# Ledger of designs, part 107: designed miniproteins, single chains, continued (2)

Each design is a single chain, and the fold is of that chain. pLDDT is the mean over its residues in the fold that is shown.

## One batch from the design tools (miniprotein)

Design m7728
Fold by ESMFold2-Fast:
Structure m7728 (fold): chain A 64 residues (1-64)
Amino acid sequence: SKKEEMLQKALELVEELYRNKSSREEISKAFQKFANEMLEQGFSNDEVGEIMGEASRKLEELRA
């Protein structure tokens, strides 16, 4: 589904930010930009929150 495609892109973004040793500010800005792009594509706030939550969890796992 389109939602699954966006989840994959979010996880790829997280991996890129982690590889690049991005700061918390850079990560926050990248996540906000991605969330806004999803809203512009017609995703609901709930769907955006779900995907961004999974991206955040992936980042925490990579940092553990």
Scores: mean pLDDT 86

Design m7729
Fold by ESMFold2-Fast:
Structure m7729 (fold): chain A 59 residues (1-59)
Amino acid sequence: SVGEYARKALEALENRDVAALTEYLNKLLELDPNFPVKSTAELMSDPSKLIEYIKKHEP
């Protein structure tokens, strides 16, 4: 699910795992092309959009 990959992306960001973050971001964009962040660099500079997305997609 998109929420699962969003949480994994946040975990990768917290762990400074840029490779995993990029993989999860690409998967998020495949599942939801309207995901508000389009690049790993944008997400690393401002994680707020990812955090908001996770809150909207919590089970």
Scores: mean pLDDT 80

Design m7730
Fold by ESMFold2-Fast:
Structure m7730 (fold): chain A 72 residues (1-72)
Amino acid sequence: SAEAEALLREAARAAGTERAREGALKALDYMQQGNGKEAARWLAEALAAATNEEAARLLSQAGDVGHKAGEV
């Protein structure tokens, strides 16, 4: 969904680590490809690497929206 994609882009911008940024961008890429399994995996890795509250919140919201849309 456009909402989940926007949240992942915002999470990548807010990311305090390269790992969290990379994970968010890979989750976005796989979500756009329709590969929900890989999108969920990279979203989980981004969340584990998130060091700031804003990035963690945006990643969690992206996961919730994506799950409801059947994208993760």
Scores: mean pLDDT 87

Design m7731
Fold by ESMFold2-Fast:
Structure m7731 (fold): chain A 92 residues (1-92)
Amino acid sequence: SWEEFAEILKEEIEELDISEEEKKELIELVDKFKEAAEKVDEETATLLLTKLLAYIKNKIGEEEFNKLVEKLLEKLNPKNKAMLEEALKKLG
């Protein structure tokens, strides 16, 4: 579910080596993403996830982003993992 995905993503953002202000901003964006994703089809939700991931990568840098992605892939259920992998493919 998008709820479970968002909770895991927020937990992993809290563990990143970034400022408290950056963590707060990203957590607020994850909550906004979750609300929007629950209202749209899976294809549109995956595009929204791709945009969120692009923003996070740009904000925290590639090294921290790669650590975040690895932890997410370890913790997510198979369906959420597949959706994350599709979003990452679209991210390039």
Scores: mean pLDDT 85

Design m7732
Fold by ESMFold2-Fast:
Structure m7732 (fold): chain A 60 residues (1-60)
Amino acid sequence: SSLAELMAKMTDEQRQHIVEDVETSLGFSSNPELLEKAEQAKTLSLEDRVNLMLEMVETV
């Protein structure tokens, strides 16, 4: 996906800021599965958080 390609060109700091922003936005979602995934992401490594975020956005 275009998002995955864009993120691959970013630094770890830039990727962390983006995943944190997305996770915050998902905190306002009415979808309980997305809320659970956003909470789980907080316990993961940066690479795992990126992969989880990409999985979540591919479903919307």
Scores: mean pLDDT 71

Design m7733
Fold by ESMFold2-Fast:
Structure m7733 (fold): chain A 91 residues (1-91)
Amino acid sequence: MEARAEAIIAELKAKLEKAETLEEVEAVVKEMVAASLELAEELIAEYERRGDLEKAQEIREDVAAFQEKLAAEFEANVKKLYEQLQKLKAE
């Protein structure tokens, strides 16, 4: 799991460095969210296989809270990330 997570993060980071428009940054952020949700589902399944149903449920609730917060703050976070990348590329 950890090695796969690191590989996905590295690939998404490389895509972010190549992103030149707000739409490209938004697309990468959506891929990051999708990858994070897939990894969370794998983690939930692992805890369920171990019989740790309380931990599996805790992770589900954390994921639901994360999704709600992302929906509320998505546009602001994408804009901030885009502005940060533009500053880095200008230097």
Scores: mean pLDDT 74

Design m7734
Fold by ESMFold2-Fast:
Structure m7734 (fold): chain A 56 residues (1-56)
Amino acid sequence: DPRVAEAVNLMLRDPTLSVREIADRVGLSQSTLRRRFTAQVGESPEAFRAGILSSL
């Protein structure tokens, strides 16, 4: 899903963006983003974002 790939790139470039803002920017609902992201990445967008933030 190209929108999931875009969401990953947004999180890596700006880890201060909320999952809501990322979903809005890629044109998905939070629930749709979470479902597709978890299927492709293996973890929730919230967990992935938390992992990036812990590296700051």
Scores: mean pLDDT 82

Design m7735
Fold by ESMFold2-Fast:
Structure m7735 (fold): chain A 78 residues (1-78)
Amino acid sequence: LLEELERLLREAFAELSDEERRQVLQAVAQVHKSLPSDTSEKDAALKVLQAALDVAEALGRERAAELLREAIRLLEEE
């Protein structure tokens, strides 16, 4: 499962330019700072992946968005 998640994230980020990856990282950092201190690792990861997905969708990077949705699905099923 962890190896599959890592593969999906690597492939999703490969679809993005360096500038688009910076936008995703900024959104992820903002969400991470807003997380409650009692947030589980799984819930934190899901919130971070959702932030990355929102940016990919806003940028029109449909393949990256599809890969991020699959990563969210796999993590939710765990």
Scores: mean pLDDT 80

Design m7736
Fold by ESMFold2-Fast:
Structure m7736 (fold): chain A 98 residues (1-98)
Amino acid sequence: NPEQLQAQLEEAVALAESDPEQALKILEALLQEAEEKKDPEIAQRVLDVLEEIADTLAKNPALKPKLVNLVLGLIELGRRLKNEELIERAEALLLKIL
């Protein structure tokens, strides 16, 4: 459902500063959906949001392990989907947040 996906991504962006744990939970759930459906569009849109909000999330050191695991999950999904752009972008983001 494209409308529901867009609403969930917008909610994650809106929550990044006020409730970063909930923002991460939304993105984790969407990554799981992308893995189950083998959907590169959902994966790319999760990565787009992570690239936008990663600096905000990284300000909270307690969230760093979850953020790193989410990006690692995107790299692994990219490998499974044979999507080189997704892998390269997610690896670049991982280096930035480490």
Scores: mean pLDDT 88

Design m7737
Fold by ESMFold2-Fast:
Structure m7737 (fold): chain A 70 residues (1-70)
Amino acid sequence: SSSQLRKLLDKVSELSGLSRAEIEEIIRMLTGLSIREFAEQHSLETIARLLSELLSEEKVPEFEAFVKSL
């Protein structure tokens, strides 16, 4: 859902130190799609996996725990 996507983006922003705009630009560079278009074509789990690539490995377990709470 749109609400779940917003929560994922906010959490990645918090854990990575990147702004939402920076995250959206990186996703566009990696996938060729906007985050909205990517989210329409993929599951929440696939979106979360892609977003975890923006995190240092030490932050990934906290992010995975957050995803399971959604």
Scores: mean pLDDT 85

Design m7738
Fold by ESMFold2-Fast:
Structure m7738 (fold): chain A 83 residues (1-83)
Amino acid sequence: MREAFLAALRAGDVARAAALLSRLPPEEQREALREAVAQGVPRATLEAVAAALGLPADLVDELIEEVIEEGVRELKEAVEKVT
């Protein structure tokens, strides 16, 4: 499921990506969208998929913030190891 969803997003096939996620419970839909954010899928594509599924308008923003926060933590830890 997740691999097929990510492949659809990479192809820009929003309708297919939304159809694949619609078969999953909300918690798995959120996790799949967060994985897509981590893989660099454009915000506009993620917002289109979320809207097609009737998900909250702020969900994509929350997921992007979570991924950025995690990346910043990793960068800080790497810099401290060098000093």
Scores: mean pLDDT 75

Design m7739
Fold by ESMFold2-Fast:
Structure m7739 (fold): chain A 81 residues (1-81)
Amino acid sequence: LEEALKAAEEALRAALAGDSAAARKHLEQSLEYIKKADLPEEEKEKLIRTAEGAIAAAGISPVAAAVGARELLEMIKKVME
């Protein structure tokens, strides 16, 4: 999950810099780390859905990408605590 968190942080930085394409790539990387994480199935499914939503948002605008990346960051942090 630490790698998923770092990827989501990089996605947020890219989105805030106006780079939706870079934000999307980092969100896709975060999703792959989430899929490989050893987590209860319910928590994993929620994180996957949140990451997929963030990836879709990155296809719309940098602002939408930033909102999606922030949501994913908050969800990952909750699961890690």
Scores: mean pLDDT 83

Design m7740
Fold by ESMFold2-Fast:
Structure m7740 (fold): chain A 66 residues (1-66)
Amino acid sequence: VPFNPEDPEGLRRMVEARLGLLESLVKEGKKNDALIEQAKSVLEDATRLGDEELVARAQKILEELK
């Protein structure tokens, strides 16, 4: 499926993929500034989508990275 920046489903899939990767890295004990910045970026995208579950997942990752 072609990428469209205004496609909410495309953005949602990218947010879910990034959250899954971040959750995996945090579970392995990875902690660095790059992961914090990625988690913040994902949180903003999840907030734009209005998806409460994705927002909660991104916030949990940020809290774990503190």
Scores: mean pLDDT 78

Design m7741
Fold by ESMFold2-Fast:
Parts: sequence; structure tokens; C-alpha cells
Structure m7741 (fold): chain A 50 residues (1-50)
Amino acid sequence: ATPEEEEKLKQIELLSVQSLKLAVDIVTGQDVEKNKKQLDEIDQQIRELE
């Protein structure tokens, strides 16, 4: 893999961990509307990296 590919994979992994934390907050009822929007933003960032 190229260095660019490795960097993208690391970024995707980091964003995936962040999205999981937001999903937990949504399930526990913490700022559901705001966290859903942030989750969508992270999902878009992941798609842009792929």
C-alpha cells in the first residue's frame, strides 16, 4: 500500500471510533439530535476518504 493509502486507513479508523462513541450517546439518549448530525458529518468524511 502507498503512504497515502495507509494514512487514509488510519483516518477512517479514527473516524469510525468517533462514530461509535456518538452512536452510544444516541442510544443512551444524550443530545440525540445533535449527535445524529455529527454522526452524519463523520460518515461523510469517511466516504470522502474512500
Scores: mean pLDDT 80

Design m7742
Fold by ESMFold2-Fast:
Structure m7742 (fold): chain A 110 residues (1-110)
Amino acid sequence: MLSPEQLAKLQALADQILSLLDELINNDFTPEEVKEKAEEINKLLNEMAELLRSSGVPVRVQTKLDFLIIAASSSVYLGEKLWEKNPELARKEFEAAKETILAMAELAAS
């Protein structure tokens, strides 16, 4: 079970990632700006993964959290790569990443 301090840190990281994803969904960025924001999101996802691994949650919960982190990272990667060729599909990938982060925060709080 996550401590209240660990839950607060997780929520802060989730809120930062969600803010960056909302920026990518709602604004017309250059490919370079999208890459920079995707790199920031991946840094925060790595910090979240480290927090969750140190949290002492049960193996079943940890395994699900690991899959959700991989899913979020994959969606961010696809969104970045699709941005120039299909911006509409890129935004859907960032929306999928957002849904995954919300699911991860909910699971970690349970």
Scores: mean pLDDT 85

Design m7743
Fold by ESMFold2-Fast:
Structure m7743 (fold): chain A 64 residues (1-64)
Amino acid sequence: TGQQLNGYQDGRDVTRDGIRRGDIGKYAQQRVDQYRQLGPLVASAAGSGIARTRREYLRRQASS
């Protein structure tokens, strides 16, 4: 679908830019965008967890 195509292309650019800048948040946003295509409720739940996931990832980096 057009929505999948747009998300796919945008995801590639966002992921590439995020990796270059070291932005974990952008990578997480890419996942949320993917879930958005599967269901709005799932996307909302994923979005709500981004901040927590980011904190947990940073904590893991500091601990590791």
Scores: mean pLDDT 53

Design m7744
Fold by ESMFold2-Fast:
Structure m7744 (fold): chain A 91 residues (1-91)
Amino acid sequence: MEKELEELMRRLEEFSERREQAGDEALSMTPEEREALRNEFYPEEIELLKKIKEYLEEILKRLGITLDPAEIEEALALIEKRIAGLEERLK
């Protein structure tokens, strides 16, 4: 289970690096191309964040021996806020 969270966090980090690279390339793109790129990256980030959220929710259900419940609850609140912000931008 810890390895699954580490893998999801690694994927999120790799995604962030790809988005930064795409941002640099976007400076030479049309507005329509930039919007299309944004619409590709935001859903992928939402999907990754939802998977991380599901994992943290399962840890809370098992009442963490290794993590303070308050830290997991804070992480979940931040993830939910980020997901909501990304979903709002996709409207």
Scores: mean pLDDT 73

Design m7745
Fold by ESMFold2-Fast:
Structure m7745 (fold): chain A 62 residues (1-62)
Amino acid sequence: SKMEKAEEVIKEMFERLGDTRRTRIFTAYKLITDLNLSVEEVEKLLELTDAEKVTLQSIEKK
């Protein structure tokens, strides 16, 4: 399923880059672009803060 693939991507990114704010934002962007997940699904999956949500939405605007 898309959710299983999303969880694998999250694990791989965190193992490679470490658990940082930047890794969470970059992983969120990858899930949206590569797996076509909605912003809402990604925000819930990664438990993004309000500040991180604003950053992600800015990236989404092209």
Scores: mean pLDDT 75

Design m7746
Fold by ESMFold2-Fast:
Structure m7746 (fold): chain A 87 residues (1-87)
Amino acid sequence: SSALEEEMEKALEELRERLEEVREEMLKQNASIDEVDKALAEVAEEAFKEWKKKNPDASEEQIEKFERGVLAVYHEVMAEYLREKAA
């Protein structure tokens, strides 16, 4: 449904903002790449689990779509971080 698609988009935007905040906080603490990667992966995994809990009527196909979205956002934020560190 359009309502679930809008909720997915909002959840992915909120996840991106949270991942960027965690990344910035860890960078200020001089965290290693591995520490940042682990922290962002944990946040992304928790967001996926919470979304499934909040949307118990979601189809398997919708769950898979959201999981792919979560993974894409996580990889994109990490790729941006790695590019900034190389500059």
Scores: mean pLDDT 85

Design m7747
Fold by ESMFold2-Fast:
Structure m7747 (fold): chain A 99 residues (1-99)
Amino acid sequence: MKNVEKTLEEIEKKAEEALKKLNKPEEHKKAFKELVKALIEYLRLLLETHPPNEKEVEEIIKEFEEALKYLSKLDLKELEEALEELRKALEAGKANISL
């Protein structure tokens, strides 16, 4: 569980910055892309701890990696929905880290 807390803090700050930019479409997509990349990194760190929801975390990572490939074609509503799903995954993952 090395660096997980620091990575989580960095992701939380990026999430706050992304939310503040929601009124600017170009900045919104860029901020969301950076946030999704950081969240994927955090989820991969979580997998190193072999959490009880490991398969669910792996599936979420796969879905967001696919989403990043098509980010230019995603609308802002879909990006917001994906962000909310990632936020819920982080909340669940944080509960399972126990450090």
Scores: mean pLDDT 63

Design m7748
Fold by ESMFold2-Fast:
Structure m7748 (fold): chain A 83 residues (1-83)
Amino acid sequence: MVEEARERGIKAAEGLSPELRKEIEEVLDEIAELAKEKGPEFAVEGLEKVIEVIRGAKEQGKLSEEDAETAIEALEVAKRGLS
């Protein structure tokens, strides 16, 4: 389940720039390890915090709307896979 959630999130991130895609893949790797060590509930909380950071960056104009929406969708896909 955890590995499948990670893989689904990575696939959803394929539309991002290579640099941003790598950052999202690293976040998903860390969240997968947290889910294995502390359980999926902890990993879901971690994903929600990262989504909030991305929304904040979009509001501040640091990320394009397209990049922010794609990154959030990738993290939401991983979150759904852990639930």
Scores: mean pLDDT 82

Design m7749
Fold by ESMFold2-Fast:
Order: C-alpha cells, then structure tokens, then sequence
Structure m7749 (fold): chain A 76 residues (1-76)
C-alpha cells in the first residue's frame, strides 16, 4: 500500500468514528451501532500496526453494518 492510500484510509476511519458517535446519539438500533464502532476501532488499531489488509476487512464489515442501519444508502 502506498503512503497516500494509507493516509486516505486513516482519514476515512476518522470520518467513520465521527459517524458512529453521531449514530449512537440518534439511532434506534444501538446494537448495530456498537458493532459498527467496534469494526471502526479495529480498523484504526490495524492501521496503527501497519496492517492495511486487516484494516480494509474491518472497514468492509463496518460498511456492511452502516448499510443495514441506513437502507437508503445501500440501494437507493
């Protein structure tokens, strides 16, 4: 992975963390929000360790969860 790609992933993880915080205050499905936040946190930890592949996998799982929380985002 290039340094630019890694920086983009770090910024994306930060954006998802902010989204998770907002969803935790507004959503009616706290269990799925908690799972989303866990995957985002795991992605951040993987990026800190330089394991971009593990980070990508956790980001994919987080995206799957957010699609369930926001159906209009999955197939509008």
Amino acid sequence: MTPEQQKALEQHVGNLQRLGDRLSQSTSDPQQVQQFQQHVDQAQQALRQGDYETARQHLQQANDIISQLLPSTTFP
Scores: mean pLDDT 75

Design m7750
Fold by ESMFold2-Fast:
Structure m7750 (fold): chain A 71 residues (1-71)
Amino acid sequence: GLDREVSRAAHRAMLEEGARAGGANITSDGSGKWAGAVAPDGTQGVKPIESPPTPESAERAGREAARQALA
């Protein structure tokens, strides 16, 4: 479903940024409307996904959330 696709895209983006900066955990409210990441120190990154969400917009949101958390 859409939620699974969004979650997978965000997870993949998080892993990419995590490899660069030392790692983060993914978070989601399950709605598919936003992507979030949490760094080990508790710093959070959040990015809304445009409606209607696409795999491309979800991936971009995930990358930006991870970048904010891991900065």
Scores: mean pLDDT 64

Design m7751
Fold by ESMFold2-Fast:
Structure m7751 (fold): chain A 94 residues (1-94)
Amino acid sequence: SPLEERIWALLEELFALIMQVSRYLSPEQLERILKLLGEIGKAIKEGTPEALERAIELLRELAEILRNSDVPEEKLAAILATIDALIAALEERR
């Protein structure tokens, strides 16, 4: 569906943006973020209402890790906007 294609495109964009700012992340923050992205992708693929709600919760945890990181404010704002767009798309799919 167009919504499903948009969700996967937003997840790919989120991954790309995080990789662009990886230099500002501690090894522990990066490892935790990559694990969360993997679990988010798995939950989106599962596609049940319960899995999509889990993906939203994991995205909120991801946003919190990023807010507590050394990522510059302008770059952080772009990543958080992508997370918010992905959460909105997942809420629509649910």
Scores: mean pLDDT 90

Design m7752
Fold by ESMFold2-Fast:
Structure m7752 (fold): chain A 68 residues (1-68)
Amino acid sequence: GQDDLNAGKDGMTSLIGDRGTGALLRTAKEKGGDLEEAERMGEEIRSQKTPEEAMDAGLKAIDELEKK
């Protein structure tokens, strides 16, 4: 868009990463306690450049854990 939405995107990506990591840890604990893998996936989410990419990475990580 024309509006400058860059202000806060870094914070938003970090927030999504934190919440995504929490969801991954919770899912891993329910599936079998694979917390190390969930934490690694959370780090990957936090490394994304945009909130949308962080969300996509989080959803794919949850899907991967669900297949276990």
Scores: mean pLDDT 69

Design m7753
Fold by ESMFold2-Fast:
Order: structure tokens, then sequence, then C-alpha cells
Structure m7753 (fold): chain A 64 residues (1-64)
């Protein structure tokens, strides 16, 4: 799950950079890495990587 989230985040960040949204892309990657690290440490479970990415993207857009 953590690896899938990181792969989806990398793909989404590439799309955002193509649109000129570099700050949103950077926040998406940072958020995904933070969530993936917490999941590896057992602090949380990623049940749906796609839905988790959508939440990270929304948070990134709200902070730019």
Amino acid sequence: AAQKLLELAAKKAAELRKEGKDEVADLVLSGAKSVANAAKDGDLKIDDPEKTLERILQSAEDNV
C-alpha cells in the first residue's frame, strides 16, 4: 500500500508539473512520503492508496 501510494503520488506530481503547478506537486510528494513512512512504522494503515492520494492532493491545493 505505501509503495503504491508513492507511485501514484509521483505520477500525479509529474502531471501537476506539466500544468505549471510545481508547489502543489512538491506538497503532494511530501505528503505521500510522510503517510508512507507512518504506514511503514505501523502508525497507520493505507486501505485505499487512490483515496489517500485524493486527500493529500486536496490538502496540497488548500495550502497553495
Scores: mean pLDDT 79

Design m7754
Fold by ESMFold2-Fast:
Structure m7754 (fold): chain A 65 residues (1-65)
Amino acid sequence: MEGDLEEAIKRIESLDLPEEVKEKLVKMLKEGGLDAMPEVLEYVERTLGVEATNRLVEALSPLSN
């Protein structure tokens, strides 16, 4: 749905992540849409570790109906 990308971006911005990481994730999603989500998750895990990745997945889980 058209609003799902905006909602995903909004949820990422509300997470307890470094601002530089949030900016990178938002850019990836704006350029690739929701199809970029696997790359977003891989980037977070490589950069911040598994706990940050789990928080991101939990925040985005309502969008995976």
Scores: mean pLDDT 76

Design m7755
Fold by ESMFold2-Fast:
Structure m7755 (fold): chain A 86 residues (1-86)
Amino acid sequence: SEVEKLLEEAKKLPVTEEIEKIMKELEISLEQAKVVYLFLERKELDLKTVELIKEILGEKAEKAIKYIFDHLVEEGVELLREAVLK
């Protein structure tokens, strides 16, 4: 299954300060935080990603999706600022 493959990829990630921050802010498990970090690293928030997050995180999915969206938007805004001001 896609969920099983994603969880196995997430398990390979080291525990970093970024993953610990995600775990605390979203109040999710370490395994779920690694999944969120994996999507942040890949910079992916398409419909397939949203459905996978809903399946893995359940009730926490909406908060996690918002977290990923806000992070990607913030990164995009900073990149635009750098391009315009340079």
Scores: mean pLDDT 78

Design m7756
Fold by ESMFold2-Fast:
Structure m7756 (fold): chain A 86 residues (1-86)
Amino acid sequence: NSNLLSLAFMLDLTLKQLEKEGVARLRAAGASDEEIAAFQAEMDKLRKEAVNKVLNAKTLSEAQRIIEEAIEKYRALMDEAVARAK
């Protein structure tokens, strides 16, 4: 429906922005091109899976939970990537 499509669109844009910020942070931390590419691949997978789940959600409450889980997973991926880069 229109509400789920809007949430999916906003989530896609949010995760793309977080990926750009994450890449900049990893470069500042001295991450290699290979480590940055691995992070981008994981972020691309997370974004595609989360957006698809939101589009297939049965309720707005389910969509909100999926969005919250995607953001938590992003934070975990970022923390792991930064720890490896140091």
Scores: mean pLDDT 87

Design m7757
Fold by ESMFold2-Fast:
Structure m7757 (fold): chain A 88 residues (1-88)
Amino acid sequence: DLGERLRRAVDEAAAELAKLPEVSPQTVADIRGAMEKARDAVLAGNRVEASKYATAGALLAVSTFNPKAAEIATRLIRELDRAAEEVA
């Protein structure tokens, strides 16, 4: 069920990002892509790759200059970190 929980977390974060004014659909897609790769790395037990892609997603969110986008990315990263501890 961990994979379903993380897929849901990524989907929910992407849906929240898509509702933000001034965040383009392309930026939402790019953040989603990075976070999906981070999720896949967490599920594979690869914490280094997970951190790499989570960081990329966070930087994309920060680059929007929308503090709500950064908040959403941070919440998702915390969920990914909790899941990484469960896989270890």
Scores: mean pLDDT 86

Design m7758
Fold by ESMFold2-Fast:
Structure m7758 (fold): chain A 74 residues (1-74)
Amino acid sequence: ADELIAKANEYLRKGEPEKALPLYEQARDILVEELGRDAPEVARMLGFLAKVYLELGQPEKAGPLLREAQRILD
């Protein structure tokens, strides 16, 4: 998961959110399988996914992800 996150962060730095998206999705799925849906590490991935959707011009997809991340951290 950490290597996928590092690569996704690299794509975001390069202004390629469309390439970062599948890597963060894969990292989220791995963390959900390993740690469960309510792990803080999953909440962190939801935050990165929300950032990607904002950069893609899809704020309507970012809102639910940020709400879920907040739910996990409460």
Scores: mean pLDDT 83

Design m7759
Fold by ESMFold2-Fast:
Structure m7759 (fold): chain A 103 residues (1-103)
Amino acid sequence: RSQLQQISDRLDRISRRHALQARQTGSPRLQEISDLYRQASRAIDSGDLDSALRLIDQVISRLRQEIARARANGDVFRATHLEIDLGRLEIIRDQVRALRAQQ
């Protein structure tokens, strides 16, 4: 199984978690984040690493905004979980950049 397939699967799993949370909370912003993760996963599956990196950067931007909102609202638990997701996504971004450099 290729490293790209592993990354795609990881992004799809994260997308599904955000989709579930969006459904539970009725948050359109969390649904948008889920949709961007799914689009990034599909871009990786198609070998379009340029689109994947652009979509990952959009997710990172959206996660930073949601972390700021959670902190402003005193929701330390949500902020911490989003910061963990952000850290994982930054590692994924670096892996995708390395793979793109090999193309």
Scores: mean pLDDT 85

Design m7760
Fold by ESMFold2-Fast:
Structure m7760 (fold): chain A 81 residues (1-81)
Amino acid sequence: IEEAKEKVEEAIRALEEGDAEKAIEYLKEAQRILEKSPAIAKVALEGVKHALKAAEEGDLERAIREARGALQALDVVESSL
């Protein structure tokens, strides 16, 4: 969970700087980590997938919103453990 959260935070920073390629790398890493995680992380996984799609389509505003949503979901999961 902590590693996935760090990757999503790095992706948000890259998106805010306009570096969609770097953000896509971090989002793919977060997705890989979350796919191995318990079902409780499913909401965060879906958020990362939506952020990745938006970043690949060049919609940086949507990518940031989706990534921030995933980060919030990860915070809830972490607080519940």
Scores: mean pLDDT 77

Design m7761
Fold by ESMFold2-Fast:
Order: sequence, then C-alpha cells, then structure tokens
Structure m7761 (fold): chain A 92 residues (1-92)
Amino acid sequence: SMMEEQERLLAEAFEKGFEEGRKEAEKFLKENPETPKEELRKKIEELEEEGAKLVEKLREMIEAGAPLEELLELAYRIGYLLGKKYTLEERL
C-alpha cells in the first residue's frame, strides 16, 4: 500500500542519515582523540534534545499529511543526529 511504501522510504532515509552521522562523529573522534568526556556528554545531551524535538515534529507532520519530501528530509536529519549520538556514546 502507499502507507507501507512511505514507511519503507522513511526508514531508508533514517538509515542513510544514521550512517552519515556515525561517519561524521567517527571523523570528529579521530581528529579530536583527547576530547574530555564531560565535553562529549554535553554534545550527546544536545543531540538527544534536538533529536527528541525532531521525532515529535515528524509525528505531527505525518498526522498533518505533510509532503513526503519534507518527511524524508526530517527522517534523514533525525537519523543523522542519532548516528552521531550513539557513536559519541561509544567513546564514554
């Protein structure tokens, strides 16, 4: 169905964002190996807060019938933030 196709595309956009976020965070950690754990915790908290707000926004936009392109962009951005967050958490 069209709904199943939308869910698949949103999941793919999220996964692409997650992988990109993971790569960017891995690059940051390699370039900044001596970053204090307190600084990493602060970055993780900021990513968690932004991610939570975007997840809420995505839910609202889906319920409002927003265009698929806007939903995909938001799903990618959510993935990107979470990919960065989880990669930084692995350093802790």
Scores: mean pLDDT 89

Design m7762
Fold by ESMFold2-Fast:
Structure m7762 (fold): chain A 96 residues (1-96)
Amino acid sequence: SVEEAEELMRKGEEYARQGKFDEARKLYQKALAILARELGPLHPKVAEALIRLGQVYAQMGDTASAKAYYTEALEILRQSLGADHPAVAEAEALLA
């Protein structure tokens, strides 16, 4: 369920704050799979999970993977919310 995915996202954020990036990554990947299945691959909550994965990869020093996740999230947000939405500007800032 979406609620289970949101709980996984919260737990992932807690692990990321502790520097446990591999544990955070696994939880965010599980949340991403649930959100894509339940809400569809272009839903803004899928973009949120992709941004969290990008942030974890950036913290691990994998800037190439981070940029790939941010780029995918940005495309989803542009399609689902429109180019002028604040969430789009926030995702664009991650790629600057």
Scores: mean pLDDT 89

Design m7763
Fold by ESMFold2-Fast:
Structure m7763 (fold): chain A 90 residues (1-90)
Amino acid sequence: SLYKPNELLAELLKKVGYTKETYTLSEMLTGIFMWANKEGLIKLSENNDGKESIIDLKGTPLGELFGVDEIKMSDIQAIKEAILKNSEEV
């Protein structure tokens, strides 16, 4: 299935070279990770003795959109669900 990201997701994806109107869920997931890496948001979690990688979304537009301060890199399902809530299947 193909999905159309909302305006904020589309702008984030443009920052990593994604300029299409629609994407697969896997393409958007990859784009989010590329964006987080480019913005320096991937950190070791202090809440897990630094043993877990997180995306620190506090104060970011994506954090406001997803309604969360952080996402665990290992919690791919939660990231996918957040992307789906902010995109439309076409």
Scores: mean pLDDT 78

